# Designed miniproteins, single chains: the designs that were tried, part 32

Each design is a single chain, and the fold is of that chain. pLDDT is the mean over its residues in the fold that is shown.

## One batch from the design tools (miniprotein)

Design m1158
Fold by ESMFold2-Fast:
Structure m1158 (fold): chain A 92 residues (1-92)
Amino acid sequence: SLTKEQIEEQIKELEKRLAENPEDAGTWARLASLYLQLGEPEKALEYAEKAVEISEKTTPLPFYYRVLAEAYRALGDTEKADEWEKKAQELE
């Protein structure tokens, strides 16, 4: 649905926001999702791991664990993907 150019523009905007508010787990998770759409699963994993780390200090949400699972799956780590998906389901 989004073009590559639109995804790249959203990433730039969110990275600027993240520099100002590094404790916003939602912004880390959105960046992870956008990097997955861009075909950059290694970057998606870095951002998703940070989203989970920050969220666990407040209130972890299923969405954060699912984005992390999707990043692992995109990298071919099916075992870790399944583990984080299970954790997401346990929060529901």
Scores: mean pLDDT 86

Design m1159
Fold by ESMFold2-Fast:
Formats: C-alpha cells, sequence, structure tokens
Structure m1159 (fold): chain A 88 residues (1-88)
C-alpha cells in the first residue's frame, strides 16, 4: 500500500508537470503556480529532496513573471489560498 501510494504520487506529479508546462507555455502563470505548489506538496510527501528544490526554484521563476501582471498575481494568490484551505 505504501509502495502503491508512492507510485500513484509519481504518476500525479507526471501529469501535473505536463499541465504546469502547458500553462507556462500559454503565459498562464497563475495556473502554472497552482500546479507547481501541488507538485511541491507531493514531492515533499515522497521525501524527494531534489524535486522539492527543483519545484521551489521553478515557483520563484514563475512568481517573478507574475510580478509584472497584478491581475494575474491576485488570481494566483486567491487560488493558492483556496488550495491551502482544501488541503489543510
Amino acid sequence: SEEERRRFLEKEIEVLEKLAQEAIDNGDYATALAYLHLMLRKAEELGDEERVEQYRAKIEEVRKKLSTDPQQRAEAERRLARLDEQLG
């Protein structure tokens, strides 16, 4: 069950990585940031320190791009707040 959970988390990360990259490619940095935060939480649950560092770095890059779009930044902050409420 623990091994199956880890495999499932890895599959979820693969899907989220594709969705995050698609959002970045489309300039939807708010959506990309939400996906990256989900990926970060899953990598933390896996204990994958290398992926945690990679996702944190990518979050910083996306946040810098959002700093030039106040409307998209506000949307990203709202989505992250809702995510924190839903996941605890």
Scores: mean pLDDT 83

Design m1160
Fold by ESMFold2-Fast:
Structure m1160 (fold): chain A 81 residues (1-81)
Amino acid sequence: EVEELRRKADEHERKANELIFKAAEYAVQAIYYAVQIVTDKNPSPELIKKLDEYNQKALEYDKEAERHIAESRRLRAEVEA
């Protein structure tokens, strides 16, 4: 029982780390598009849309990672209950 809770907590932590890396990747791409927009004389609507899309993806992965981190911490706390 306790070992199963620890294993599930470890799985959630691993998933959170994977999602954090994905969020970081999308955030870096968003910065790339932001630079393109501020350096362009007339930025295209497509560039603005790409910036928004990548920012939204980064936020989505970050929120999902937070959920997994919270669950991992909850499970670890229950092991000590």
Scores: mean pLDDT 83

Design m1161
Fold by ESMFold2-Fast:
Structure m1161 (fold): chain A 58 residues (1-58)
Amino acid sequence: VPQPDGESLAKAVVRAAKEAGLKEVNLVFPEGSLTPEQIEIIKKAAEEAGIKVNITVK
């Protein structure tokens, strides 16, 4: 199954946060599930939408 790209993940996170009325989101991903580039795309998209995102990889 093709994994979603960083832009698709970023859009999903921003949409979910807006629907929930959240201005700050903590995301936890399994180690190896995201590339550094995908993490950067998610953070930038959230910042542009006015949402603070904290990403932790475990």
Scores: mean pLDDT 74

Design m1162
Fold by ESMFold2-Fast:
Structure m1162 (fold): chain A 91 residues (1-91)
Amino acid sequence: MNVGTLLATSGTASAIRSISEKHDIDPTVASRKSGAQGIGDAVSKLLGKKIEVKYDPKTGEIEFILDGKTIAKAKSLTELIDAVLKAIEEL
């Protein structure tokens, strides 16, 4: 529901920011992949649906997929948060 999504978005942003800040400090593939999965798990719980997380080591792109549709795509965890929050608002 729209009002529930707005409140959840604010709370989720704070939680996800803590994860992204920790993993963005370490630019290694392993750290970025781990951070992306953590964010994906948090968003999965928020939406009540499984988010599939893909990481491309060649481009550094992180992609979030919900029900076969790409909802967010970015090269950093910080950018991914903004994209995810915007995608949730459109649901």
Scores: mean pLDDT 65

Design m1163
Fold by ESMFold2-Fast:
Structure m1163 (fold): chain A 66 residues (1-66)
Amino acid sequence: MKLLVTFKGSEEERQKILKELENDPRVKVKKLDDKTAEVTLNGDVSHEIGITLRLIGDENTEVKLL
C-alpha cells in the first residue's frame, strides 16, 4: 500500500513523524520535497491499517491513498 503524506506542522513535528516511520523496517519513505513524502507499507493488513489510522489521526499530516 502507498500513501502520499503532506506535513502541515513544524520542522520538529515533521522530523518526529519521519523518524517514527523510518524506524519501522516494513515502511519505506521516499521524500518528494520539504513538505511531502511517499510512504510504502510492506507489512500485513493490520500493520497497514494501523499506520494509516495513526497518520490520518495526526493533525500535523494530511494523507492521500495512492
Scores: mean pLDDT 81

Design m1164
Fold by ESMFold2-Fast:
Structure m1164 (fold): chain A 56 residues (1-56)
Amino acid sequence: MDEALLAALRHLSEAVRALRAGDRAAAQKHYEQALEAARGSPGVRAFVEREAALAE
């Protein structure tokens, strides 16, 4: 779980940075990687999905 959480947060941070830079394609890729890292961890997955929704 710790490893999955750290990986998901890392990908989510990269997605947010890409979105702020105006690179929506890179942001989408990083969100998908964050969701994959959160597999088997419903709480972490819900967190990533919520963050993606807030980013639009």
Scores: mean pLDDT 75

Design m1165
Fold by ESMFold2-Fast:
Structure m1165 (fold): chain A 111 residues (1-111)
Amino acid sequence: MTPEEKLFEETKKKLEEVLKEAIKRYNQASTDEERQKVVEETYKKVLEIFKEFIDKALEAGLSREQIERLLDRITRYAFELAEKLGMPQEIRDAIANAIEEAYRLAREKLA
């Protein structure tokens, strides 16, 4: 397996685990406070996954172009998975915001 495919598969698994857990916890929540906690935790976990991905890609010696292609693939996968899982808009917004912040951090590291 190439370093690119290994990082992609590892990141996909982490995203699947986080998003599946998020929807379960959100659906089990009985209060708005519990639902907002799930939204906040989802933001933090998705951001951490993307940050770890960027750090591992840099450590593996991937080029800027390779990292950007993988970020695009992972981003598409995350949004497709959120759609497939029927995630509420608040969680989808948290995922989008986490990915946007991760891209901002990546651009600073790759400049």
Scores: mean pLDDT 86

Design m1166
Fold by ESMFold2-Fast:
Structure m1166 (fold): chain A 84 residues (1-84)
Amino acid sequence: MEERLRELLKREEEVLEEAREFINSLPEEKKEIAHKELLEFAAKLQEEKRKELENAKDLETLLEIAEELIEKLEEKIEELKKKY
């Protein structure tokens, strides 16, 4: 179980690094807009999943929800790469 948590944390770090690299590659004008869009998406996604996280009784369920959050964030980053 701890190993799965470590894997998810590493994946999250990799996703955040990918996002940072992408945003930093953009022109200044687009950088600010893309960063704001990513933050707003992340905040909304966390709000939507908050109830599921609060109601999760098993660590395994919590890890599944965390993995879904990371997957959706990865999808958003790919969307931004196509848009900008």
Scores: mean pLDDT 79

Design m1167
Fold by ESMFold2-Fast:
Structure m1167 (fold): chain A 92 residues (1-92)
Amino acid sequence: AEVEELRKRVEELEKQAREYAERAREAMDRGDIETLIEYAKQLGEVRDQLEELAREAEEVGDKETAERARKAARESQQMIDEALAAYSRLSA
């Protein structure tokens, strides 16, 4: 079913976002600016995909999946913001 496939896509992106966020935090702890920026960029791509899936979920009336995708997108953005703040500190 379309709704089931959409939900699975969101679940996969949630997992990917968590993995990239963990690697970004690990890079921050090491002071590894290059790796930090790489995973921040990957999180940006995942955020954009989650925002698109949230729109698709809304169009088919799956509000729960849309809210889930938006939550994951917001959490990805929060990690990007943390990465940029760390980059500013480490690059000074």
Scores: mean pLDDT 86

Design m1168
Fold by ESMFold2-Fast:
Structure m1168 (fold): chain A 67 residues (1-67)
Amino acid sequence: SEEKLKKLLEKAKELSEEYGVPLERLKRTAKALVENGVSEEVAIKILELAAQGKTDEALKLFLDEVF
């Protein structure tokens, strides 16, 4: 939903500022999570892991949610 995407984009901005990662990278991740039907709660956790550089953990959580 548009509201879910807006919330994830706001979270991406916060995480970009907190962890010093490029905002556009986190925004692309947020959009991909919405497009794949990931729940808001799980999408936020994936964004937090991605922002922290925990790429393997983020990928595992995404695969467990979608597949």
Scores: mean pLDDT 84

Design m1169
Fold by ESMFold2-Fast:
Structure m1169 (fold): chain A 59 residues (1-59)
Amino acid sequence: SKEEVQKLIEEMKKYRDELIAHLKKLQAEGKISQEQADAKIAELDKLLEEAIKELEAKA
């Protein structure tokens, strides 16, 4: 159902936000560079957008 798809999208966004927060913490601690953090965040955003589009197309 559309409601189940929406719930899944919300859960995916929550996990993405948690991963981004973790990457920013690693950057602040000097464990990764700003360039590495930005690249990983961009890849996460791209994967999420592609997954959402596919889920919405099948709903």
Scores: mean pLDDT 83

Design m1170
Fold by ESMFold2-Fast:
Parts: C-alpha cells; structure tokens; sequence
Structure m1170 (fold): chain A 68 residues (1-68)
C-alpha cells in the first residue's frame, strides 16, 4: 500500500470516528466516494490529505464547543 494512500485511509477513519461522536449525521458513508471522485477529477493525494486534515481540525473544534 502506498504511504499516502495509507495516510488517507487513516484520516478517513479519524473523520468517521469524530462524525459518530457528533451524532452520525456527517456524510461519512459518502466520504470514500467523494475521495474517489476527487481522484478521478485530477486532485492529488497530497491535496486530499490536506483537505481531510482541515475537515478533521474543524470537527475537533465543533466537538470541543459541544462538550462545554
């Protein structure tokens, strides 16, 4: 498995875990399909990783606010 593909998989799993803690209404079921579509559209693995990291950071901020 390519290193970047493994990182994408790990970030997807982290996003899904955070999404479940928020009540499971995030599009976690569609995330893999969105990533596949992005790859077909010419988006690089590096850009996908940066995008996922941004999403995860935003979800963490939402969880911190919700926990107060």
Amino acid sequence: MEEKEKEIKELVEEYKKLSKELGGKAPDELLDKIIETAKKAGVSNEEIIDFLKSLIENLKKVLEKKKK
Scores: mean pLDDT 72

Design m1171
Fold by ESMFold2-Fast:
Structure m1171 (fold): chain A 63 residues (1-63)
Amino acid sequence: SMLEELRELLLKAGVPESLVEAYLLRLQGASVKEIAERLGISQSVASRLIREAEAIADEILAR
């Protein structure tokens, strides 16, 4: 699937698994709170991971 291909692409590019999982959950419409609860982290950390993942994905997908 598209999400599985994206996960593999990001992992191969050296993106940490926590960033990849946060990003994929966000693409599926999960809220920051839901992502934080699912990953066992704070909402502040989840928000930061999503922002970093979006920046990294934008850079990788622009290649």
Scores: mean pLDDT 81

Design m1173
Fold by ESMFold2-Fast:
Structure m1173 (fold): chain A 80 residues (1-80)
Amino acid sequence: SLEEVREAVVRHFKANPDYSVEEIVRVLLVVARTIKERYPDLSDEEILAILKETIDELVAQGVITPEQGKEIRERLEKEL
């Protein structure tokens, strides 16, 4: 499920707390491609919304700062 994908991504970043913003963006772009392959009926806008929810969860759990979350969101909007 998409919820299980989000939970797995959050666990991955918690296990890798030294990831830079650039590394987080690259991982999330791979996640976007994986979601598109598994759920081909989802639009790019819907996939972006799921990634934004994941970023919000990372901020809420203190894995990244709000400033890092904003930078990651802006990068994903440009790349997708």
Scores: mean pLDDT 84

Design m1174
Fold by ESMFold2-Fast:
Structure m1174 (fold): chain A 56 residues (1-56)
Amino acid sequence: MMREKILESASLSVEAIHYAVLAVAARKEGGDSSEYLEKTRELNEESNRLYKEALE
């Protein structure tokens, strides 16, 4: 059902925001943010893919 994919896409977007916040926090503390940034990118790509599949 298309509704299920939209909800999953939304959930992944929220998770991506969480990792983006962690990346910003890590950078402010002088730490390595690369793992969080990569995770954010992966989650955003998957979210966008599911959203497009739900609409098409």
Scores: mean pLDDT 80

Design m1175
Fold by ESMFold2-Fast:
Structure m1175 (fold): chain A 61 residues (1-61)
Amino acid sequence: GAEPTAEQVERQAQMNRLTNRLIEAKSEEEIEKIKEEARKLGFSDEQIEAMLKSAEELRSL
């Protein structure tokens, strides 16, 4: 397959960092701030929702 671009690698790294911060978040206020940072970085609402779902699943393990 085609190798990911440097931009795609950076986007994946940003997504992983945001997801980890969502797992570590201790309040709804912290979650809201992380969501706003993700929007500022150009992530769509669908991508943000996917990150939240992943964080909740990982937290439940």
Scores: mean pLDDT 79

Design m1176
Fold by ESMFold2-Fast:
Structure m1176 (fold): chain A 91 residues (1-91)
Amino acid sequence: MEEIERKLNEALQLALDAASRVAREGGPEATRHAAAMVESVQNIARGGDIEENTKKFLEHARKAAELSSPENARQLEEAAELVKEAAELML
């Protein structure tokens, strides 16, 4: 329980930080994908469908990373890994 909460909170913080940088440095498309990532991990934390929201998170994280600087892409990939690990512990 505590490990899952810790991973989800860390993923949310990384996603929020990356979304902030993407909004500042990237275009509208990258910003929309970053916002969708944040929404997806928040939905998991609130007890939403784990499989559906994990899939959405990974899809939007990939798209945001493709449209972002290498540094932002790295943070998005770290957030994706944490969400995957949390999902495995919940399933």
Scores: mean pLDDT 76

Design m1177
Fold by ESMFold2-Fast:
Structure m1177 (fold): chain A 80 residues (1-80)
Amino acid sequence: MVEQARKIVKFAVLVARKAGDEDAAKKLEELGKKLVEALEAGDLEKAEELAREMEPLVEESAAKASEEELKAAHEEALKL
């Protein structure tokens, strides 16, 4: 579970960076770190709140990213 969460967070951060949104990438990286920590602690309520905060940033970055940028981010995330 935690390993899959780390890969998803890495993918989201890479998508934001490929889209040129460094502010969103930094926020996703910070929120993603807290999300992984909450999951490792078994704090599912906190993990859900953090995921809700990340969701609009992920959606906005994905909408800005091209299909090629999304593919590149997915390839990099899989190497985790």
Scores: mean pLDDT 76

Design m1178
Fold by ESMFold2-Fast:
Structure m1178 (fold): chain A 70 residues (1-70)
Amino acid sequence: GATEEDLQRAVDAALTSPDPTAQMAAVGEIYRLALDDREAGIAALRRVYEETTDPRTRAVAAQRLALLGA
């Protein structure tokens, strides 16, 4: 559905954007979408955490996972 498409776009942006600010904004968008679908949002945040090469993006993803109790 729309949430899955939005999550996929946000994950792509978090992992591939050349702009660190855009990567962090994408992680924030995943967190917002997790409030509508917690399971899908947690899976998306875990994917960003595991696949990102940027330590700041990883730290923000970890913090958002902690806020969701994951």
Scores: mean pLDDT 85

Design m1179
Fold by ESMFold2-Fast:
Structure m1179 (fold): chain A 55 residues (1-55)
Amino acid sequence: MSETVKRVAVHEAKELLEQGMSKEEALELLRENLRKDGFSEEDIEEVLEYVESHL
C-alpha cells in the first residue's frame, strides 16, 4: 500500500471529524470508499490502522 494513499486517508478522516462526524463513523465511511475503489480487505485494514494511529 502506498504512503500517499495512507496520508490522503488521514487527511480525509480529519476533515470528516472537523465536520462533526465521530471517529467510528469516519473510519466506516473510509472503509466503504476503499472497498468501492477496489482495495483488498487486507489493504483496507492497513490503511484504517494507519489512520487510527495518526488521529
Scores: mean pLDDT 82

Design m1180
Fold by ESMFold2-Fast:
Parts: structure tokens; sequence; C-alpha cells
Structure m1180 (fold): chain A 85 residues (1-85)
């Protein structure tokens, strides 16, 4: 439904910000603002990777992190995202 699609979009936005953070770190706790939310990421030695095409297509591999109220990972995200079941 629409809610699942919105969650996937929000996750993609978070993934983009988190990916930038995790590319620069292997261990630690970091925080950043994404939209109206403050996101805190805790990473233990894992490295993320990803790209964003001009069309806004996101491909990302994210280590297991806890971002604010979200627990993510390990996650490989490839856009367009799979439709929700």
Amino acid sequence: GVEERLKQQQLADYALKALDMVKKLTEGTFSAQVGNHTVTAKVTGSKGDGTVDPDGTLTATIPEVQLGDFRIGPLQYDAPPKPPK
C-alpha cells in the first residue's frame, strides 16, 4: 500500500545520508538530520556502498546500523524498490 511505499522512500533517503556517513567510518556513533528527524547511526566495523543515478535510482548496500527509531541491515537496496507484498 501507500504506507509501505512511503516507508521505502523514507528508507531510501535515510540510506543515502547513512551511506555517506558509513563510507567515512568503520566504527562509531554519528548523528545527522534527515528531513525533520535527527538520525543517529551506530556502526561496528562494517562499510556501506552505493550510487544514485541522475534519475534518482538508488543502489546501496548498508551494514547493520541503528538509525534513530529504525534498525537497518544488513540491507541491499536496489531501485526501483520491490513493491510491498
Scores: mean pLDDT 52

Design m1181
Fold by ESMFold2-Fast:
Structure m1181 (fold): chain A 55 residues (1-55)
Amino acid sequence: GKEEALRRGEREAALAVLLAAQGRIEEAKSHVEKAKELGDDESAAAAERYIETHA
């Protein structure tokens, strides 16, 4: 359902943050886009901001 999609988007955004912390910026951006596709714009925006400030 929608809640499952949002939970998956949240996990994708969390993975993006972890990848960005490791300097894997292109992979992190890919997971941000996947979170957006799953409809979790809030978590995706948070991860994108983290990439901007730490990349």
Scores: mean pLDDT 80

Design m1182
Fold by ESMFold2-Fast:
Structure m1182 (fold): chain A 98 residues (1-98)
Amino acid sequence: MEEERRELRELLERAKEKVAEAAKVAIEEGAFNAEVAATLAIMGLEVLLLDEDPDPEEALRFAIKMIRRAKKAAEEEGVEEAAKILDEAIKELEEALK
């Protein structure tokens, strides 16, 4: 339980860092929709990190959903580097669901 909570927190913190990096790339490229979607994903991750009793599977699925939306926006705006960073975050979270 304690170890599982720590692992979830570490996963969400790393995902947040990667999403923030993708948001920076989107800003530099002028990709407004990708920037907004990434910012919303960061806010969602921060809310999950404040939860004292998170369901790990529910938290991971919610995080993946938010980051996938940001990745789609980055892909639609042609920001391949941001999409790649977001895909890496998604894959790490999906690995934790196995």
Scores: mean pLDDT 85

Design m1183
Fold by ESMFold2-Fast:
Structure m1183 (fold): chain A 67 residues (1-67)
Amino acid sequence: SSAEEEALAKDVEVAEKSIKEAIKNNDVTTLRAALHELRELLAKSTDPAVRERLERLIKEVEEALAK
């Protein structure tokens, strides 16, 4: 439903802000937890725009964890 899609988009926006802060603070524990959650959301997502945004965030987190 559009309401479910809107809620998921909002959750992605909140996660993105949290991830950017965690990257800045080198918070590995938060980044590992976020990576797990993002992968689960990607597995459940069918909207191409949401999937693209989730894939971008996963790459950013993986890059941060590789440093």
Scores: mean pLDDT 81

Design m1184
Fold by ESMFold2-Fast:
Structure m1184 (fold): chain A 113 residues (1-113)
Amino acid sequence: MKVKVTVEAPGVEPRTAESKVDANGQAVATLLLELPPGEHDITVTVENLSDEDVWARVVVRDAETGQVLAASPLVKIPAGGTATVTLRVRVPESDKPVLLEVTVFAWPESQLE
């Protein structure tokens, strides 16, 4: 199973990563974004490039502190389908842009117990 992840935010060049299911039955894609303090909408597009349905979840963390700033519910993406998730993130006050870690976890439906 293979997924392609695209992350978009205002003022940031779109970032893309691909991930395959590992030996633990999970695909994990991580992308880094720098955003200024304040509220931002982060749009994450997950493309299911496999022939089976997958479930995905998006988590946004402060890369320095590990604090979870936003997380999506589980989203089912049909075989060959696409899901778009928009997360509102409040970036903490800082003298500089904050580095955020956007992680997409995906599981083939056949691997869910």
Scores: mean pLDDT 80

Design m1185
Fold by ESMFold2-Fast:
Structure m1185 (fold): chain A 67 residues (1-67)
Amino acid sequence: SLLLSPLEAFEDGSVLLAVHTSEGELVGELLVYNGEEPRAVLTEHTPGPDVVREFPSMEEALRALEA
C-alpha cells in the first residue's frame, strides 16, 4: 500500500504530495492539478535518476507506481 502526505498547496489549487510505502520509504512525489485541466505529475525516486511521468489523473499515476 502507498501513503500520501501533503507537502504543499499552491495558489492555483494544485497540491504536492509525498508518496511513501507502508514501511515509510519515500518512493516519489505527486503533483496533482485540480480544476479544468485535471492531471498528475509523478516523480519516481529510482536507484538512478528520478523519472518524471504525466498522467491524466492521480488514480492512474498511483496505479503506475504500484505496478
Scores: mean pLDDT 78

Design m1186
Fold by ESMFold2-Fast:
Structure m1186 (fold): chain A 49 residues (1-49)
Amino acid sequence: MEIDLSKLDDFGKEAYLFSKNADKFIEMYKKNISVEEARKFLEELRKKA
């Protein structure tokens, strides 16, 4: 990931990752994916950072 996420607080990291991957979150919402699945997706994004 191009941006140094360690300089962002947890809220900032989530907001950045959400905006960058908004299309994937929309896809998950359309599939009625649970909150648990959404959390796993965010955790995967954080690991890649």
Scores: mean pLDDT 62

Design m1187
Fold by ESMFold2-Fast:
Structure m1187 (fold): chain A 80 residues (1-80)
Amino acid sequence: SLDELVARARELLEEAKKLYEEIKKSTNPDEISQLLGKMIDLYNEAKRLYDLAQNHPELRALVEELKKLIDEAIKIAESK
C-alpha cells in the first residue's frame, strides 16, 4: 500500500540521518567512504519506492530530503 511505501521511505531517511551523524564524527577515510556508500544505497531504495508509488508527492519530498542529506554528507567528507 501507499502507506507502507511512505513508512519504509521514512525508515530509510532515519537510517540515512544516523549514517550522516557517523560521517560527521569519523576521521577515517575508509569508514566515511563506506558510510557514504550505505547512504547512496538507501537513496536508491527510496527512489525505487517512489517509482512504485507512482511518483506520489509525499515520497517525492522524502526522496528529495534524503538527496539533500547525501549532498551535505559529501560536502562534509570533502572538508575533512
Scores: mean pLDDT 86

Design m1188
Fold by ESMFold2-Fast:
Structure m1188 (fold): chain A 78 residues (1-78)
Amino acid sequence: MAERYEELAKRLIEEAEKAKNPFERDTWIALLTMLLAVALRAGDYETARKIAEVAKKSKDPDIRALGEEFLKRIEELK
C-alpha cells in the first residue's frame, strides 16, 4: 500500500507547512518521522523511499533535510 502511505506523508507535510505555530509544525514533522521509521523497521524500503522523496520536495528546509537523511539511510541499508 505504498500509494496510501505516500498520500498520508503528503498530508502530514502539507499540515506542517500550514502550521500556525512552531509546536504544531514540530508535531506534524514528528509524525512524518515516525511514519518513515515504521516503514524502515518493517523492511518496506520502497514505501520509505517514496515517502522520503515526497519529503525532499517540501517547501520546508527541515522536512527536505529529513527526506535526504532517510534516502541516505535506505541506500546504506539496501
Scores: mean pLDDT 79

Design m1189
Fold by ESMFold2-Fast:
Structure m1189 (fold): chain A 62 residues (1-62)
Amino acid sequence: PRPTLEQVRALVEENADLSDEEKIALLMERFGISREQAEALLAAVRTGDPEAVERAFVRRVL
């Protein structure tokens, strides 16, 4: 399932005491996404760039 930026932001804020690596692992486990997608989502939340989320999930490389 594709998480929204709001869901990722909430998870990051709830787990603010975790390292970036632990947050990436948590995103992968909770949303069933790849490491690359989890890294992109974490970066998007930190920079506030919603386009980074879209680039990670909309582009499925056909």
Scores: mean pLDDT 70

Design m1190
Fold by ESMFold2-Fast:
Structure m1190 (fold): chain A 68 residues (1-68)
Amino acid sequence: SAEEQATYQENVLSMADYALRHADRIPEEHLRAMIDNLRWLAGQETDPAFKAQLEARIAELEAQLRAR
């Protein structure tokens, strides 16, 4: 349902935003796994707005990883 999809999207973005806030405390291997999972999800996503939000978080997480 649309309600279930909205809840799912909110949960995914919330998890990504949590990872961004705590990127310095997340082990590199876990951060890489999170990025890979988000990339897989973005690749299958048909909602352009949600895909754009995922791609933005991926780029920010990759920047945090490169800063280590």
Scores: mean pLDDT 86

Design m1191
Fold by ESMFold2-Fast:
Structure m1191 (fold): chain A 80 residues (1-80)
Amino acid sequence: SMQEIIDKLQEILEKMTPEQREKLARVIRDGVRQGYVSAIREALKKAIEEAEKRGLTPEEFVDLFIKHYNELVEKKKKEE
């Protein structure tokens, strides 16, 4: 459910440094402003699922989220 994703994200955020949180927040804010909300949601879901399966660090989680987000945005741009 969406609530489970939010709860898991909050647990990950509590383990982050302020710098890691700001890096994540900046990417999310920029994506929302550009209309890529669906890509943000999909990238967050994928990064959370991988973090649970592999025991990712906060840094690895942020990097994986950004990687998935960028891949989804580039795919969308090529289809437009």
Scores: mean pLDDT 81

Design m1192
Fold by ESMFold2-Fast:
Formats: sequence, C-alpha cells, structure tokens
Structure m1192 (fold): chain A 69 residues (1-69)
Amino acid sequence: MSAEEKAKAAELARRVQELLEEMKELGKDTSNPEENRKRIEELKKEIEELVKEIEKLTGNTIYVQLPAF
C-alpha cells in the first residue's frame, strides 16, 4: 500500500470517528426522537460507505462498533 493510500485511509477513518461522535450526541437528545432517528440512520449509512471505501483501499476487512440507540 502506498503512502497516498495510507493517507486516504487515515482521513476516511477520522471521518468515521467524527460521524460516530455525532451519532452519540444525537442519541442523548430526546427532544426530537423521530428526527434524530432519521439523522442517525443517515450517519450509519455514511459510516458503512466510508468503511467499504477503506476496505477497498486497504484490501482488509475492518471492524467498527456502532452505538446502539
């Protein structure tokens, strides 16, 4: 794997962490549960797509623990 591929994989992994943190914050907010559920679903899909991109770049299967809500 090239240095450029490693850098791209690291950027995608950082984005995954940011989205996971956003999901945790939404899970704590009870004021709009239905809107929060839709946003959490969108974030889960984005995380899954980013994980697939990382796997394509690295050729390795990776594990990401999603928060439960």
Scores: mean pLDDT 75

Design m1193
Fold by ESMFold2-Fast:
Structure m1193 (fold): chain A 73 residues (1-73)
Amino acid sequence: SEELIRRAEKLVETGDPEKMIEAAKLLVEAARRGLTPEQVRRAVEIGIRLMESGDPEVERAGAEALQEVARAS
């Protein structure tokens, strides 16, 4: 899951909506595989950035990812 979180962090930093949606998908996959408390914190930070993107599709993907992360914690 560490690799998935690191990749999601890099994709979100691009500000590209397509890459940010990819980041949300990586967070969902990481949550399904299981997360440590520190990884949950980082995943939540990424998900919040997605929700603050201003792009409706990215915001929706971020909301779905945050829901899955919440289930994993």
Scores: mean pLDDT 85

Design m1194
Fold by ESMFold2-Fast:
Structure m1194 (fold): chain A 52 residues (1-52)
Amino acid sequence: GEESGEMGLQALRYADEGDSQKALEYAKKALELGKGGVPSERAAEAAIERAR
């Protein structure tokens, strides 16, 4: 499935809304589900940077 991509997009959404805790939670979930060079990993990385 595309669960990693969905979690990465959710992480970015929460980061944009200012919910840093949920953003990090979903970013971590996306990274756990995704292995390799999937675009969703880039979204998760961006969410983590925005939450800092």
Scores: mean pLDDT 68

Design m1195
Fold by ESMFold2-Fast:
Structure m1195 (fold): chain A 60 residues (1-60)
Amino acid sequence: MIEVDPEASDVEQLTTALRIVDAYRKGEISEEEAEELLAKLRPGVQALARVWLDFIENPP
């Protein structure tokens, strides 16, 4: 299970965000679970992770 540490550095939170996005992409977690985990990240990291999710769902 992916654990989110709200006290972690931006780099560590970005790594966690990437794990969440990757797990969602592989079907290991639901959209609801991914959104809940992302919501625990720092706002800036959360915003970037959502851009990654949008790119995965709507590739050019």
Scores: mean pLDDT 76

